Designed miniproteins, single chains, continued (5). Designs and how they scored, part 42

Each design is a single chain, and the fold is of that chain. pLDDT is the mean over its residues in the fold that is shown.

## One batch from the design tools (miniprotein)

Design m17439
Fold by ESMFold2-Fast:
Structure m17439 (fold): chain A 98 residues (1-98)
Amino acid sequence: SMEEKIRELLLLQFKVLLLIAEQDPTTPESYIEELRELIEKIENNEITVEEAVEGLLKLLGLPAEPKAMIEVLRKLVEERYEETVESAKKIIEYLKKK
């Protein structure tokens, strides 16, 4: 479904952000802990896509307008889902090898 594909892209994006944060010694531990919690909640279907995006936007200090981000993710699913998934997986593998 569209929702499941959006959840997959969100999960991959959160995993990329977590790996970048873990590699940066200036990243606050609280940021890393909140990212891990969001990832766990998405993987366990404990939160909606809207709640996950809102959590991320708040963590990044951006306006809590999840609908705009969800629309971007929906367009990525419609236009470039396989390319976006493949790109995110390659970034994850690159960051793990550092």
Scores: mean pLDDT 82

Design m17440
Fold by ESMFold2-Fast:
Structure m17440 (fold): chain A 83 residues (1-83)
Amino acid sequence: SAKEKAEEALREAERALEEARALVASGTATLGEGIGLVLAGIGARFLAELGAEGEGAELARKALELAEEAIEAGLKALDVAVG
């Protein structure tokens, strides 16, 4: 269902954001970790968009917001990896 997609998107966005923030805070990241976290955030954003109708709409909006934050944090982790 749309609600289930929104809930999954929220979980994935929260996980990606937490992992990306931890890498940025540590000052250490591999290129693969940075790329992987950006892709995870993009995937969560896509899944949130699929969940955006009906009963999932509020969760999807929150998931979309966190997915955008996860992409931004993932890009910062990628920047740490590149130097």
Scores: mean pLDDT 84

Design m17441
Fold by ESMFold2-Fast:
Structure m17441 (fold): chain A 86 residues (1-86)
Amino acid sequence: MSPELAAELKAALRPVYEEARARLTAARAAGASEEELLQLAIEAGRRVIAVLEELQARHPDDEELARMLEKAREQVREAERALAEA
């Protein structure tokens, strides 16, 4: 992807990652269950997907964005499956 798009992606994802990290750290410190931690991971993943979908809509020909979006979707599906089996 372009350096400009990469910078925009970093700026957009930074608050999502910081919030997710803070929530997961607090949940673990509070003794959260595996199910609660998986739910937080799913919520974080969905926020990442939303950011990537917005950027892909503006940059539809960027193959790297398309790959990142598919990977994010696969990670959320895997976490949802783990939660359903827990």
Scores: mean pLDDT 85

Design m17442
Fold by ESMFold2-Fast:
Structure m17442 (fold): chain A 87 residues (1-87)
Amino acid sequence: MKVVGILGSADRADEIANAIIQAAKAGHAPAFALYDKSPERVEEAVQRVREAAKKAGVDAFIGGTTSPEKAPEVLAELEARVRAALA
């Protein structure tokens, strides 16, 4: 099993949810970080992605940030959490 990190904007939440589900179906463990300038949009998008993944039977580590420059760091932390959970 490989850890697959996905990074994207809140307005692409549905596309990102599909990518997470496809990665999991391929036998990988997905981690996802989402960004938008609006905290409300980040929260809504994180919830939508989490619910879509859960409905597909995928346990995904999902986080969000209002700072695009911090999004790679958020993703790296989520990927580390996935690796720890698989150990």
Scores: mean pLDDT 79

Design m17443
Fold by ESMFold2-Fast:
Structure m17443 (fold): chain A 64 residues (1-64)
Amino acid sequence: SDEMLQNAIDMGKELIDDLSKRLSVEQVREVVEIWLRYLGEQGVPQEVLDKIREELEKYIEEKE
């Protein structure tokens, strides 16, 4: 569970890094929310999604 959470965070950070080369910070946040919605539809619990969102938002703030 913890390993899967960390892998999801790492994937999200890679997504942010790639998108930040081409998109504004507002557009990056929009794509991250779409991705999190998709993960929820695939059965990721809300508590896990909230932790992923928190870590990715911190990462976006550190880069902007």
Scores: mean pLDDT 84

Design m17444
Fold by ESMFold2-Fast:
Structure m17444 (fold): chain A 104 residues (1-104)
Amino acid sequence: KKKVEELLKELEELRKQLEERKKTASPHLQQLIDELLTVVDGFIELAKEVVEEGKVSTLQAAALTVYLAGASFLTSVLSKRDKEVAEIAAKMVEIMKEIRKILS
């Protein structure tokens, strides 16, 4: 529980870094960042629900896996567009992997 709460705080800090970087990004890069933020926000909300309930359902586990896959795919796309944004996204994906592993 405490480990997931700490990881969620780290993820929210990286999310803020991504929002700041978005302000100076090209329109195309802004769209990709928005898509990644949507996926990350969905993951954070679901992870918080799982922690509060103290249990994970099969559908919640599947949804966490889908959000993680989406974030990983978007990070791969971002790696071709902007190195700094891709590095932030990669750190977010690693934290999401750890959260998913704990909640599995």
Scores: mean pLDDT 86

Design m17445
Fold by ESMFold2-Fast:
Structure m17445 (fold): chain A 99 residues (1-99)
Amino acid sequence: NMEEIKKKLLKAALKRDYKTIKEILDTLDAETIDELFPEVYRELIGEAVALADEEGFREGLAFYDEVLPRLSSEETKREVEELRRRAEEALRRLQKLLK
């Protein structure tokens, strides 16, 4: 069951389908979200950065803010915040190169 949920979340993340990810997360308990979200977010935000997709990145930040209160693990919050910070830095560098 967990593996099926993870597969569906990762597929949505690759598409940067924040709506579908949010709908799936709405069906999960905090423990499951803590387990799955860091990897899902890494795929989601990493794809946006790799494509220099500023809009997708902004959507990812807004989505993170919505999910943050649902994360129960301090370790998970720290991990996701670090992923976000590194993604912001990488996107900023890519934006300068594309200018």
Scores: mean pLDDT 77

Design m17446
Fold by ESMFold2-Fast:
Structure m17446 (fold): chain A 93 residues (1-93)
Amino acid sequence: NLEELKKLAEEGNSEAAYDLGLEYFKKKDYEKAIEYFEKAAKQGNSKAAAALAKAYAEAGDVEKAEEILNKLVEEGKISKETAEELIKEARKK
């Protein structure tokens, strides 16, 4: 239920924000997917960080994907190795 996920995400539930982002991503609404993945990633959800990078890449903004992944490494939320793998995948498109 998208309405329930939206309410939980607005209340600060990072997993709900991630799940809501996935629902928008499946619909190819990358703008909304980015919004909710960013909320979850800022709360330390590493799955949302990877999904955020993928959503930016699908939207055609690989440079933003790289910026966000590098920022997450600086904040200690993902490893440098993980960021390099995700950047390489984003650049393939």
Scores: mean pLDDT 79

Design m17447
Fold by ESMFold2-Fast:
Structure m17447 (fold): chain A 68 residues (1-68)
Amino acid sequence: HMEEVRERVRETLEKLIEQAKKMKELYDKTGNESIKKGYEATINAAKTLAEIFGDEDLLKRIEELEKS
């Protein structure tokens, strides 16, 4: 039911956040615009999922990444 779905979505969101952080670090080191576009797309996807499922903690983490 919804509880198990929320936990699966949370795991997916945590992985997306980790990927976005790695992409940001690579962009900071390389200046590669394709990497920047990649992490922006990843953040957007994660934000959409967090908003749909109402995960306040993960949404806040995504917003912090977007702000930096």
Scores: mean pLDDT 78

Design m17448
Fold by ESMFold2-Fast:
Structure m17448 (fold): chain A 108 residues (1-108)
Amino acid sequence: EEIEKLLKQGEEALKNGDLETALSYFRKAYELAKQKNDEEGRRKAIEGMLEVAAVAYRQGRWDEVRRILAEFAEELRKLANDPSVPEGLRITYRLALLVAGDASALDP
């Protein structure tokens, strides 16, 4: 329920165009889901962070896209290698991780 509230707050911030606030809520939801072993909540939080990156991309904010993806690259790597995740989603996470890896190469 607390995780669900944080996810909804993140979604609301996204609808308002506040990417930084949305990221903050999705990060909090992710950490709480990890603490409670809530696998579904953890995945939804990562999906929320990917949605923030997608909104930034649609707004032409490419620097923000790279920054967001780099921030949760480790979580994307875990999901990309998780056999319980459908293969299509794992491919999507691997593609996002490649973008995050390229962004990291540009940040000394």
Scores: mean pLDDT 75

Design m17449
Fold by ESMFold2-Fast:
Structure m17449 (fold): chain A 65 residues (1-65)
Amino acid sequence: SEADRTSYLLNLLFEAQNLPTFEEAEALIKRALEEGKISEDEAKQILTVLKSIRELEAQRKAAAG
């Protein structure tokens, strides 16, 4: 269902965000794409969100000293 798909994508995003490096997060998303679990557009969107979150966190830490 659409709800099951949305839940899967959110869980994938949270798991990827908790990985130590962006490279590991990208590898996780690429694996899901290659296994046919997500579309290429969904993979691109998740990676864009992950980059934005990491950039924002880095900027916040830099601004805080």
Scores: mean pLDDT 82

Design m17450
Fold by ESMFold2-Fast:
Structure m17450 (fold): chain A 96 residues (1-96)
Amino acid sequence: DEGERLVAEAERAIDELKETIENGYKNVKKYIDSPDAEQVLEAVKLIVDGKLAEVQRLVDRASVHPRAPELRQRANDAGEEATKKIKEAEELIKSK
């Protein structure tokens, strides 16, 4: 049904966001000693921001489903993890 489809789309988007955060952070760390490190970080920030916006939109569309509070919590947790990883990456670049 429509509600189950929207929940499935939101879950997939949250999983993709988490993967994007981890892969982005690993990529920044790989280039940490490169003059391109800051540019890589800025590119990762833009991609993560776009994925966060998509996740929020999909969770909002599923808002009437009983699982919506769980999805909102998972989205918030992923957003907090993104903020933490970005801050860690910024500090690593600054320590250069």
Scores: mean pLDDT 83

Design m17451
Fold by ESMFold2-Fast:
Structure m17451 (fold): chain A 80 residues (1-80)
Amino acid sequence: SRKEREEIAEKMKEVLKKYSTEKGAEEGEKALDELVEAILAGDAEKASEAGGKLREVALKYSTEKGIKEIEELGVQLGMA
């Protein structure tokens, strides 16, 4: 549902803020917003692109714990 996706996205933003650099949190939030928008629009190509960008940002700027939590929440977002 939209509400479930919004709740997962908010949790992902908090993980990015907690475990990433300031630049990583900004870039990650932008990629996450693009991902959520693409999922809501049913645009699988854009969702894949934005999801890949979010993962790349997390790998570059976040701690191991942050990366793991983002990956787990990303799976939940894709299943919602």
Scores: mean pLDDT 82

Design m17452
Fold by ESMFold2-Fast:
Structure m17452 (fold): chain A 90 residues (1-90)
Amino acid sequence: GPKAELLTDPEKIKEKLGFFVPEVKMVVLAKEGTKGSEIVEALSDQIGEEMAEYIVKQAGFSLEDVLKKGDSGVASLPDGSLALVYVVPA
């Protein structure tokens, strides 16, 4: 399966977070052990490479970082909304 998944559906985001957060427009679910570069690759088909790299870097990860259990980040999107990055079990 994919190394990372992007949620943009408000209902799926609400399910993942357990409540409605109107500021959150995207949620990235990255498998434990995934590199920042592998997140970019997984998301590029949905949002383009430039936006995928922007989200990963703004969330506090480099392309070389290996994401570990408990890692998370928040990226402020250009429209003022938020993208959240979470690590999920492999």
Scores: mean pLDDT 85

Design m17453
Fold by ESMFold2-Fast:
Structure m17453 (fold): chain A 76 residues (1-76)
Amino acid sequence: GPSKEEAEDAVKGARGALEDARIALENGDLQTASNLVVAAYILASLAKMGGYEDEANEILREAREVGREIEQKLAE
């Protein structure tokens, strides 16, 4: 599995990806927002494997919320 350092970097990366995803979503860039949400899922999963379960679960919850907002806009 990932090292503690790799898992910590994954938490930081996932949080950054979600921030960028929200900005892309606000700008109507649904493709970039979708790609960043996928990146956040991958990084959060890596963080969870490295022992950052609480942080990863928070990120996954936020990623699901952004994903739903993207789906809503795609349905318009």
Scores: mean pLDDT 87

Design m17454
Fold by ESMFold2-Fast:
Structure m17454 (fold): chain A 85 residues (1-85)
Amino acid sequence: SLDDKIAYAVKRIEEYSRSKGLSPEVTSLLVELVRLILTRNPSVDPDELVDLVFDYVDTLISLGKSQEQLKQLFQNELNLLRTRF
């Protein structure tokens, strides 16, 4: 079910965030982004989506982005997605 896909993706994000020392605020934003994407696109594979998100976050960390910069980036992405009807 969609709820099972979301629960699975959230669990993977929480574990990844703990392993990388991401702030609770950044973790919450990643969870909300993935939840929203899966809700709007239920055919998307949760593993592929979560892996893509982790690769992107890993790239941002490698570029020296701070927790505050990550928070701002993902808050902006979430706001853009939420402005769709």
Scores: mean pLDDT 88

Design m17455
Fold by ESMFold2-Fast:
Parts: sequence; structure tokens; C-alpha cells
Structure m17455 (fold): chain A 62 residues (1-62)
Amino acid sequence: ASMEDDLAQAKQLVEACKDSNSDPQACTQLLELLQNANPQQREAILQLLPQQARETLKQTFP
């Protein structure tokens, strides 16, 4: 998949994961995506995401 498609998918997963009633599966899928992404892709995804979403990811990826 292209970087643009990956970013779109990551954004959807972050929206599901960041909510108070988030689905743990959505968070797991986001982590898998980030784990397979290059550092450049991970940084791009994090920069595109809201600050709250970045904090949620920081909790999982310290």
C-alpha cells in the first residue's frame, strides 16, 4: 500500500483508539501499522494526528 493509504488507515484507527471507550483491537491494529512502518512514516503519521492521539500512542510506545 502507498504511504497515503497507510496514513488514511492510521487516522481511522487513531480516531477509534483515542476515544475513552476505544476498542482495544483498533489500538492493536494501529500498533502493528506503526511497528511495520519506517521511522519516517511513523513520524509523518504522528505529525498528521491530533495531539491527544499522539499522547495515546506515547503511552504504548514510550
Scores: mean pLDDT 67

Design m17456
Fold by ESMFold2-Fast:
Structure m17456 (fold): chain A 96 residues (1-96)
Amino acid sequence: SLEELQKKFAELRQKALKAYSDGNYEEAVKYFEEAVKILEEMLKLAPKENQPVIYFELSRLYDMLADAYEKLGDEQKAKEYRELSNKYREMAKKVK
């Protein structure tokens, strides 16, 4: 099931990026939020040595969510996701 989660994550990320590039920010948010949930499930199954890679990827997705919410005019959610991005980026660095 971890391999299936990795495949689903890649597909959701691609759909989110396409929606974002097309200016469909509401759709991009939906796919990025689904991708975050998949990474959270992967994190629960991942060995400790693989967790920093997942933290880094969560950080990147949270930055993309913040960008999308800025485009939607939701400054509060954009700020919240920027703070989450910074938190997970620091978590990824501390294990390295």
Scores: mean pLDDT 87

Design m17457
Fold by ESMFold2-Fast:
Structure m17457 (fold): chain A 68 residues (1-68)
Amino acid sequence: SEEEDEFQKLLNDLSEKLKDQLSDQQIENIKSFLTELKSTGASIQDIKNLVAQLKTDQDAINQAIYLS
């Protein structure tokens, strides 16, 4: 679906943005966390907003890593 394609694009864009700052395992943990949020009813727009915040907010990145 278009929403699934958009979600995968968001995960890939996030991985590219963070690949020089985080380990592959940490990136996979964040991707797993976002995938679980989608599975539990989060909208694609909610995930987009969270991903945008993760790219710009170091505290949000740290929180996502420790919750994964």
Scores: mean pLDDT 73

Design m17458
Fold by ESMFold2-Fast:
Structure m17458 (fold): chain A 65 residues (1-65)
Amino acid sequence: ALSPLQQQLQQAAQQGTEQVVLLVLEQLREAAEAQIATLTGDEERRRALRRELDELVDRVRASIA
């Protein structure tokens, strides 16, 4: 799930290390995409989850910048 990885990203942001936050954000995205890929036979659900992931990433990036 995204929740534990999102918490890790938020913790890194509190430490003020932008580079670490961006690295964790990329790891979170890759892990989420891997989890979404396990939803075999449900391509519409996978597309919906990928859109939500992209929106989450954009929101976090905007909050950090």
Scores: mean pLDDT 71

Design m17459
Fold by ESMFold2-Fast:
Structure m17459 (fold): chain A 92 residues (1-92)
Amino acid sequence: MDELAEKAREEGDEELQKEIMERLEKEKEKFREKYPGKLSETEINGIAVVAAVLGEELAEKLAELHLTLEPEEYEKEAEKLIEEALKKRKEA
């Protein structure tokens, strides 16, 4: 198991917490710059979390699908892709 995460929890590692928050903010900024005015802040937040947890490739695909699909089609496709990614993470 992740020794770094356990040590941070035990010692109150501010650097690890800062790194996680900084990564999330960088992902949000990246998607704001790549899709200016095309995605809402709520959509950017969701995509940034996917990028941080499941990988940037999936997040990029979700952003592209959000721009190309109707809302109902997007929701179905996004749920399917996230489920597949979560399944792969559990097996890795």
Scores: mean pLDDT 71

Design m17460
Fold by ESMFold2-Fast:
Structure m17460 (fold): chain A 76 residues (1-76)
Amino acid sequence: SQEEIIAQVQALLAEMQQILEDLKNGKISVQEALEKMEKILKEMRELLKKLPADVAAQYLAQAMAIVQQIGDLAAA
């Protein structure tokens, strides 16, 4: 169902946020963070294909905001 897919997307967003926090706190390397993010983003893209375009765009924007924060930390 759409609700089950949204729950899976929200769980992946929570995992992405945890990766960002672990990177900020020096618990993981930049390389490890990028590898974990690549895996999650692949799973996220497959789930987002199953959602209405407007809903998918909202969650994609949230995911890309986290990706940008990781990129900013990697460049610092």
Scores: mean pLDDT 88

Design m17461
Fold by ESMFold2-Fast:
Structure m17461 (fold): chain A 69 residues (1-69)
Amino acid sequence: TGALVLVQSTPEAADRVARVLAETPGVLSVEVGPDGTVSAVFESLEDARLAAERVARLPGVRSVEVRPL
């Protein structure tokens, strides 16, 4: 079962967030939206939770949401 990680960050933090997500095992896609929104799709909910834990610690991250697909 796949999962979505949705990150709200400052625009300045978005590139770093996207890089950390892209380097996380189980990542299938990463998309950077306007206004510092970053979304990533993961193979499993477990991979998504690990990714969420990693990005939540980054400066400029306001919120992290994990949604089962």
Scores: mean pLDDT 83

Design m17462
Fold by ESMFold2-Fast:
Structure m17462 (fold): chain A 62 residues (1-62)
Amino acid sequence: MKVKVTFEPEYSGKILKLLKEKGFKVLESSADSIVVDADKEEVKELLDKEFPDVKYEVEEIG
């Protein structure tokens, strides 16, 4: 399942590193978004745990 995570550019490197370290398959990355092959709720739970103060959006894109 493809999930797009959108955030402020300052967090791009930290979020990308976390997703790769946790074994998520990163399909695309940009300055303010990352697309992973993962479950939306799993991604949200991870980001809420590791970056509770970071504002992000997660959407399923197919």
Scores: mean pLDDT 83

Design m17463
Fold by ESMFold2-Fast:
Structure m17463 (fold): chain A 85 residues (1-85)
Amino acid sequence: MPTTTVTLSLPSDREVVSVSASGTGVISASAETLGDNAVVTLTLTQDAGDRIASARVSRDGNTITVTLLDADGNVVATVTVTLAE
């Protein structure tokens, strides 16, 4: 099955500790600290990736949540990044 990769660069004042991702068509997620950013690499099926129209980013303390949405506002994938304290 063809796959695609989405790279997210999130402003971060802290080191990345862990990442998790969920959603139909999510294959893998990884994250690293690169300068002042948390860089997430998300691998999806091509069909899931092609549906992504927008992203919503929120931060609660040391947790960054990225919600990837289709054109109708349905959730395609959710990525959670945990930062060091």
Scores: mean pLDDT 83

Design m17464
Fold by ESMFold2-Fast:
Order: sequence, then structure tokens, then C-alpha cells
Structure m17464 (fold): chain A 99 residues (1-99)
Amino acid sequence: MSKVTVSPKKLTVAEGATGTVAAEVTGDAQDGDALVAYRVGPDGALETIGGGVVVGGKGEIVFPGLTKGASGTWKVGVAPADDGTAPVAVGDEVEVTVT
């Protein structure tokens, strides 16, 4: 499985602004695999943001137009390009604060 590392690990953005974190991916991830930020919602449902892609072991996760409700810890993972249903490789965490 792939390992994901994000930078920065803490992101502060104004409400409605776009924030970006860089991701570095090692292991067996392929170019074109999806980079997804995700968390578990109140009922255990998977909530996802992002949609960057892995290219050369790197990618970006874009947090576009966030509301204050998006504040909290998001996990970053990789999903195969042909799956797209959920991240299959658990990665790093980013703490998002929307002001």
C-alpha cells in the first residue's frame, strides 16, 4: 500500500477561500491515482473533499470554498483511478481551520 505525507499539517483559511496542501506519495501508487481528503461524518458516513491526482509521487489537495463546518481533522489517502469509491491507502492528517 501507498504512504501519503502532507505539508502543511495545519491549514487556516478564510470562509469561502481556497486552501491547498501538498502531498508526497511513496509505495505502489500509480500516476493518475486520486488524492482525497476525507473524514467520518456524524453517522459514520465518509465525507470527502479534494480530488488531486498523483503525478511522479506528488500531488495537491485543494480545499475550495470551505465553510466553517469544514473545520476539523481531515485524513488524506489514495484511491485507485479505476475505483474512486473510497481511499484505500490511509495517509497523513491535516488540521483545517476555517475562520
Scores: mean pLDDT 71

Design m17465
Fold by ESMFold2-Fast:
Structure m17465 (fold): chain A 93 residues (1-93)
Amino acid sequence: MAELEAILKRGQAIAGEVIAKLKEAYESGVLDKLSPEEKEEFNRLVQAVSDAAEALRDAVEAGDLDAARAELARLEAKAAELIEFIERVKAKL
C-alpha cells in the first residue's frame, strides 16, 4: 500500500504552502509590523508547525501508519492556524 508515500507527499505539499506564505509575509514587510504579542504568537505557531512536521517524518520513517495519519492531521491544523494568522495580520494593514 502506498499510503505512507501519499501521507509524506501531502506533508511535503503543506510544508511548501507554509514556506511560500512565510516568504510572502517576509517580503511584504508585514512581519516587521507585528506587535510584541503577535510576534510571540507567530513564533509559537511556527514552532508548532515545525514540531508537527518533525513528528510526521518520524512516524513515516518508523512505518507507523496510524501515527503518520494523526501527525499529518496535526500538521494540517497547525499549518492552517499559521496561514490564518498571517492573513489576519495582512488584513490590518
Scores: mean pLDDT 85

Design m17466
Fold by ESMFold2-Fast:
Structure m17466 (fold): chain A 95 residues (1-95)
Amino acid sequence: SSLESVIEEWEKLMKELNISPETMAKMYLAQALVYRESNPTVSEFYRKLAQYFAEKAGVSPAELEASLDPEEIEKYLQELRELNKKWLELLEKKG
């Protein structure tokens, strides 16, 4: 389906950028933690994304949370910002 094709293109981009599912899970978990108090609904959305990628990596939610160093949160947020920028640039080139 067209939706499945979009998901496959996104996962292909992650692989081409050498971004593992575990790294994606940590990026989304970091984002969830940033929104925890200011926007719980958005925080829960990012936690679900983190869980999805953790499952693809074979990592439990507990192992993911235990492996996330609070001092590395800004690093993962910056990596997610750069990823989003590259994704937008690719979409603009195709439009």
Scores: mean pLDDT 76

Design m17467
Fold by ESMFold2-Fast:
Structure m17467 (fold): chain A 58 residues (1-58)
Amino acid sequence: SEIQQLSDKLGKEAIEYGREVEKKVGKDEGEGELVRKSKQMSDDLDKYTSQLLQQQLS
């Protein structure tokens, strides 16, 4: 289903974000990549929420 695909995508994004946080903690690196991934997850979460609401209102 669309919701399952979005859920799987969000799970992968969360794992990638965690890895970027670990890189930041271990190194004096910039936060640009974390900001980018955070925005991507936010956009996908909004899409996931919209799909859930659409399914409940049907």
Scores: mean pLDDT 72

Design m17468
Fold by ESMFold2-Fast:
Structure m17468 (fold): chain A 88 residues (1-88)
Amino acid sequence: MKAKTTRTLAPGEEFTITNKSKKEMKVTITVKSGSGSLQVLDKNGNLLAELKAGESFSFTLKPGEGITIKNVGDTPIEVEIEVEFKDL
């Protein structure tokens, strides 16, 4: 199953994505607009990726894993989140 959502993150706002399913979850984050940077952080706050407008990052979350995306810029960022579930 594939799902796609768009969110706007204000400066300093963060959004957490958690895999609460029994399947692997492929997540693709795309920055659609904004002049700042979006950071992708693991559950411990370690930087996995930093994205600017037009950039994308894909990762796989196992059951129970999560990541946080954070707008570290000074302008709102529009982010597209695409989720696909895969069998383990």
Scores: mean pLDDT 80

Design m17469
Fold by ESMFold2-Fast:
Parts: C-alpha cells; structure tokens; sequence
Structure m17469 (fold): chain A 83 residues (1-83)
C-alpha cells in the first residue's frame, strides 16, 4: 500500500492535466481511507510526511489537490489518536 501511494503521489506532483489530477486524487483518497481502516497511526503519519514532501515539488495545478489530501490524512490521524 505505501509503495502504491508513493507511486501515485510522484505522478500527481508532475501532472498538469485536470482530468488526470482528479483521477489520481480519487485513487489516493480511496487508498487513504483503506489505510485509515487497516493501517497504523505510524503509517498515516508516514503518508502525511510523503504528501508534505510532494507539496514542495508539486505543479501549480496539482497543489490544491495535494493540500486536500493532506487535510484528509490529518483528519484521519486526529480520529485515530482519540481511539
């Protein structure tokens, strides 16, 4: 899962086509939901770190979508910390 997330993040950072950005973002969101259900807090924190690194390299077109994914992961981390 983490390797697949990393692969999709790398592609998303360089993508400029809106339709592909939306498709990649949806795939990443689905993987994040699965990780929130089956993974550890440490896995979510690792993905947060990878998204932050991706944001530093992101295209202008991809940036708002990566920011949305970052917000999603932060929400999942907060929920797991309260369990």
Amino acid sequence: MLEEIDRLLERLTEETDRAEIQRLTRELFDLLVELAKTGSLEDLEEVKRRIEEALERASEEARPYLEQLLNTVEGFIALKKHK
Scores: mean pLDDT 83

Design m17470
Fold by ESMFold2-Fast:
Structure m17470 (fold): chain A 60 residues (1-60)
Amino acid sequence: SEEERVRAFAETVANMLRIALEAEAWLQGKPLDAATQARIDALEKSVREEGEKRIEELKK
């Protein structure tokens, strides 16, 4: 379904963002401190929330 597609896309984007930000920190020699981890978690949450908003739009 379109809803399943949107949810899968949001999950994929959230996962890719986590991997990219963790890789960036590693390449810069920076540890994943609590503040950086919280920022990554907030970005993942934001992406998933936008996916849910899109799903609600599709129900109209």
Scores: mean pLDDT 80

Design m17471
Fold by ESMFold2-Fast:
Structure m17471 (fold): chain A 93 residues (1-93)
Amino acid sequence: KEELKRKASILLVAAGVHLAAALNSEDPQERLDHVRTAADLLIESAKLFVEAGDKEGAEQAAKLLRWGMERTPDPEARAVLEEALKEIEEIIK
């Protein structure tokens, strides 16, 4: 279970890097690609945290999604993050 938490944490950090890259990109397609990658990483991170019994870790993934949603200028990218948040909220409960 400790290995699952470690992997989940690595994915959470990687997702943060992709969200930061999206916010610093001037290309709408590049922003969307980074946001999609971040969303996928956050969903997997949340699943691993819950499997490890770490609901607080999964909640950190949800918080990072909300952070990205508040800062994402593109409606399509924001919708991707909203869908990922719903999936993570289902995983946590």
Scores: mean pLDDT 87

Design m17472
Fold by ESMFold2-Fast:
Structure m17472 (fold): chain A 85 residues (1-85)
Amino acid sequence: NRGAASALAGTAAALEDAADAGGTTEQLVKALEGAIESMREKGVLTEEAEKVLREAKEIVEKSKTAEEGAKEAAKLLREAAEKLE
C-alpha cells in the first residue's frame, strides 16, 4: 500500500521537523491526529496504519520531551512504512 507507506513516512518527517522547531507535545499530537484524518479522506488509512499512528500518539504523550517523543514515534512510523511498501 504505497499511499499509506508514503503518508506514514511523511508524518514521521513532519514530527521530527516540528520537534526541531521547538514544537510542543500537543502540537505533535495534533499532527498525528491530522495525519489520521488526511489519510482517511484520501482512502489510504489501512487498519495497520491507523494502529501505528495511534501507537505513535501514545509514545509522544508518554515521552519526557517532545523531541524524544517525535524521534521514537518517527522511527515507529518509518518502520511501518517499510512494511507497507
Scores: mean pLDDT 83

Design m17473
Fold by ESMFold2-Fast:
Formats: sequence, structure tokens, C-alpha cells
Structure m17473 (fold): chain A 80 residues (1-80)
Amino acid sequence: SPARQRLIDLLEELKKKIENGEELSYAEIQARLAEMLALARESGASPETISLIRKAASAILAKDYETALKLIEEILERLK
């Protein structure tokens, strides 16, 4: 679905930003979380996948980038 592909693209972009050491503002993280959650709902993602998206955003807010990257990879595997 277009929503699923857009969600994958956003997660891949977020992964690259974190891997490149880019600092994400609170506003950027919240905006990305809101868009990813909307796309996840539209694509019929499982409650477990939605929970992982929320956990990934929380890890980024905590600057726990190691955990954030692991969670993003798990979400991508569930969507691909």
C-alpha cells in the first residue's frame, strides 16, 4: 500500500539521520512520530508494530540511539 511504503521510507530516512549522527529536535521527533503512527494505522499495522514505533521515538528522545536503531530495524522487518 502507499501508506506502508511511505512508512518504510520515513523509517529508512530516520535510520540514516541517526546513523549519520544528526541531532533531531523534540519538535521533529514528535512530528515524525505523529506521521508514522497515522501511516501505520492506515496501512493496518499490528498493535505490536505501533508499540515499537512509540518505543523507537521514546528511545530517540532519551538519546538512546543504539536502542532506537534496533527498534527501527525490527519495525522495518515487520513491514517488509
Scores: mean pLDDT 87

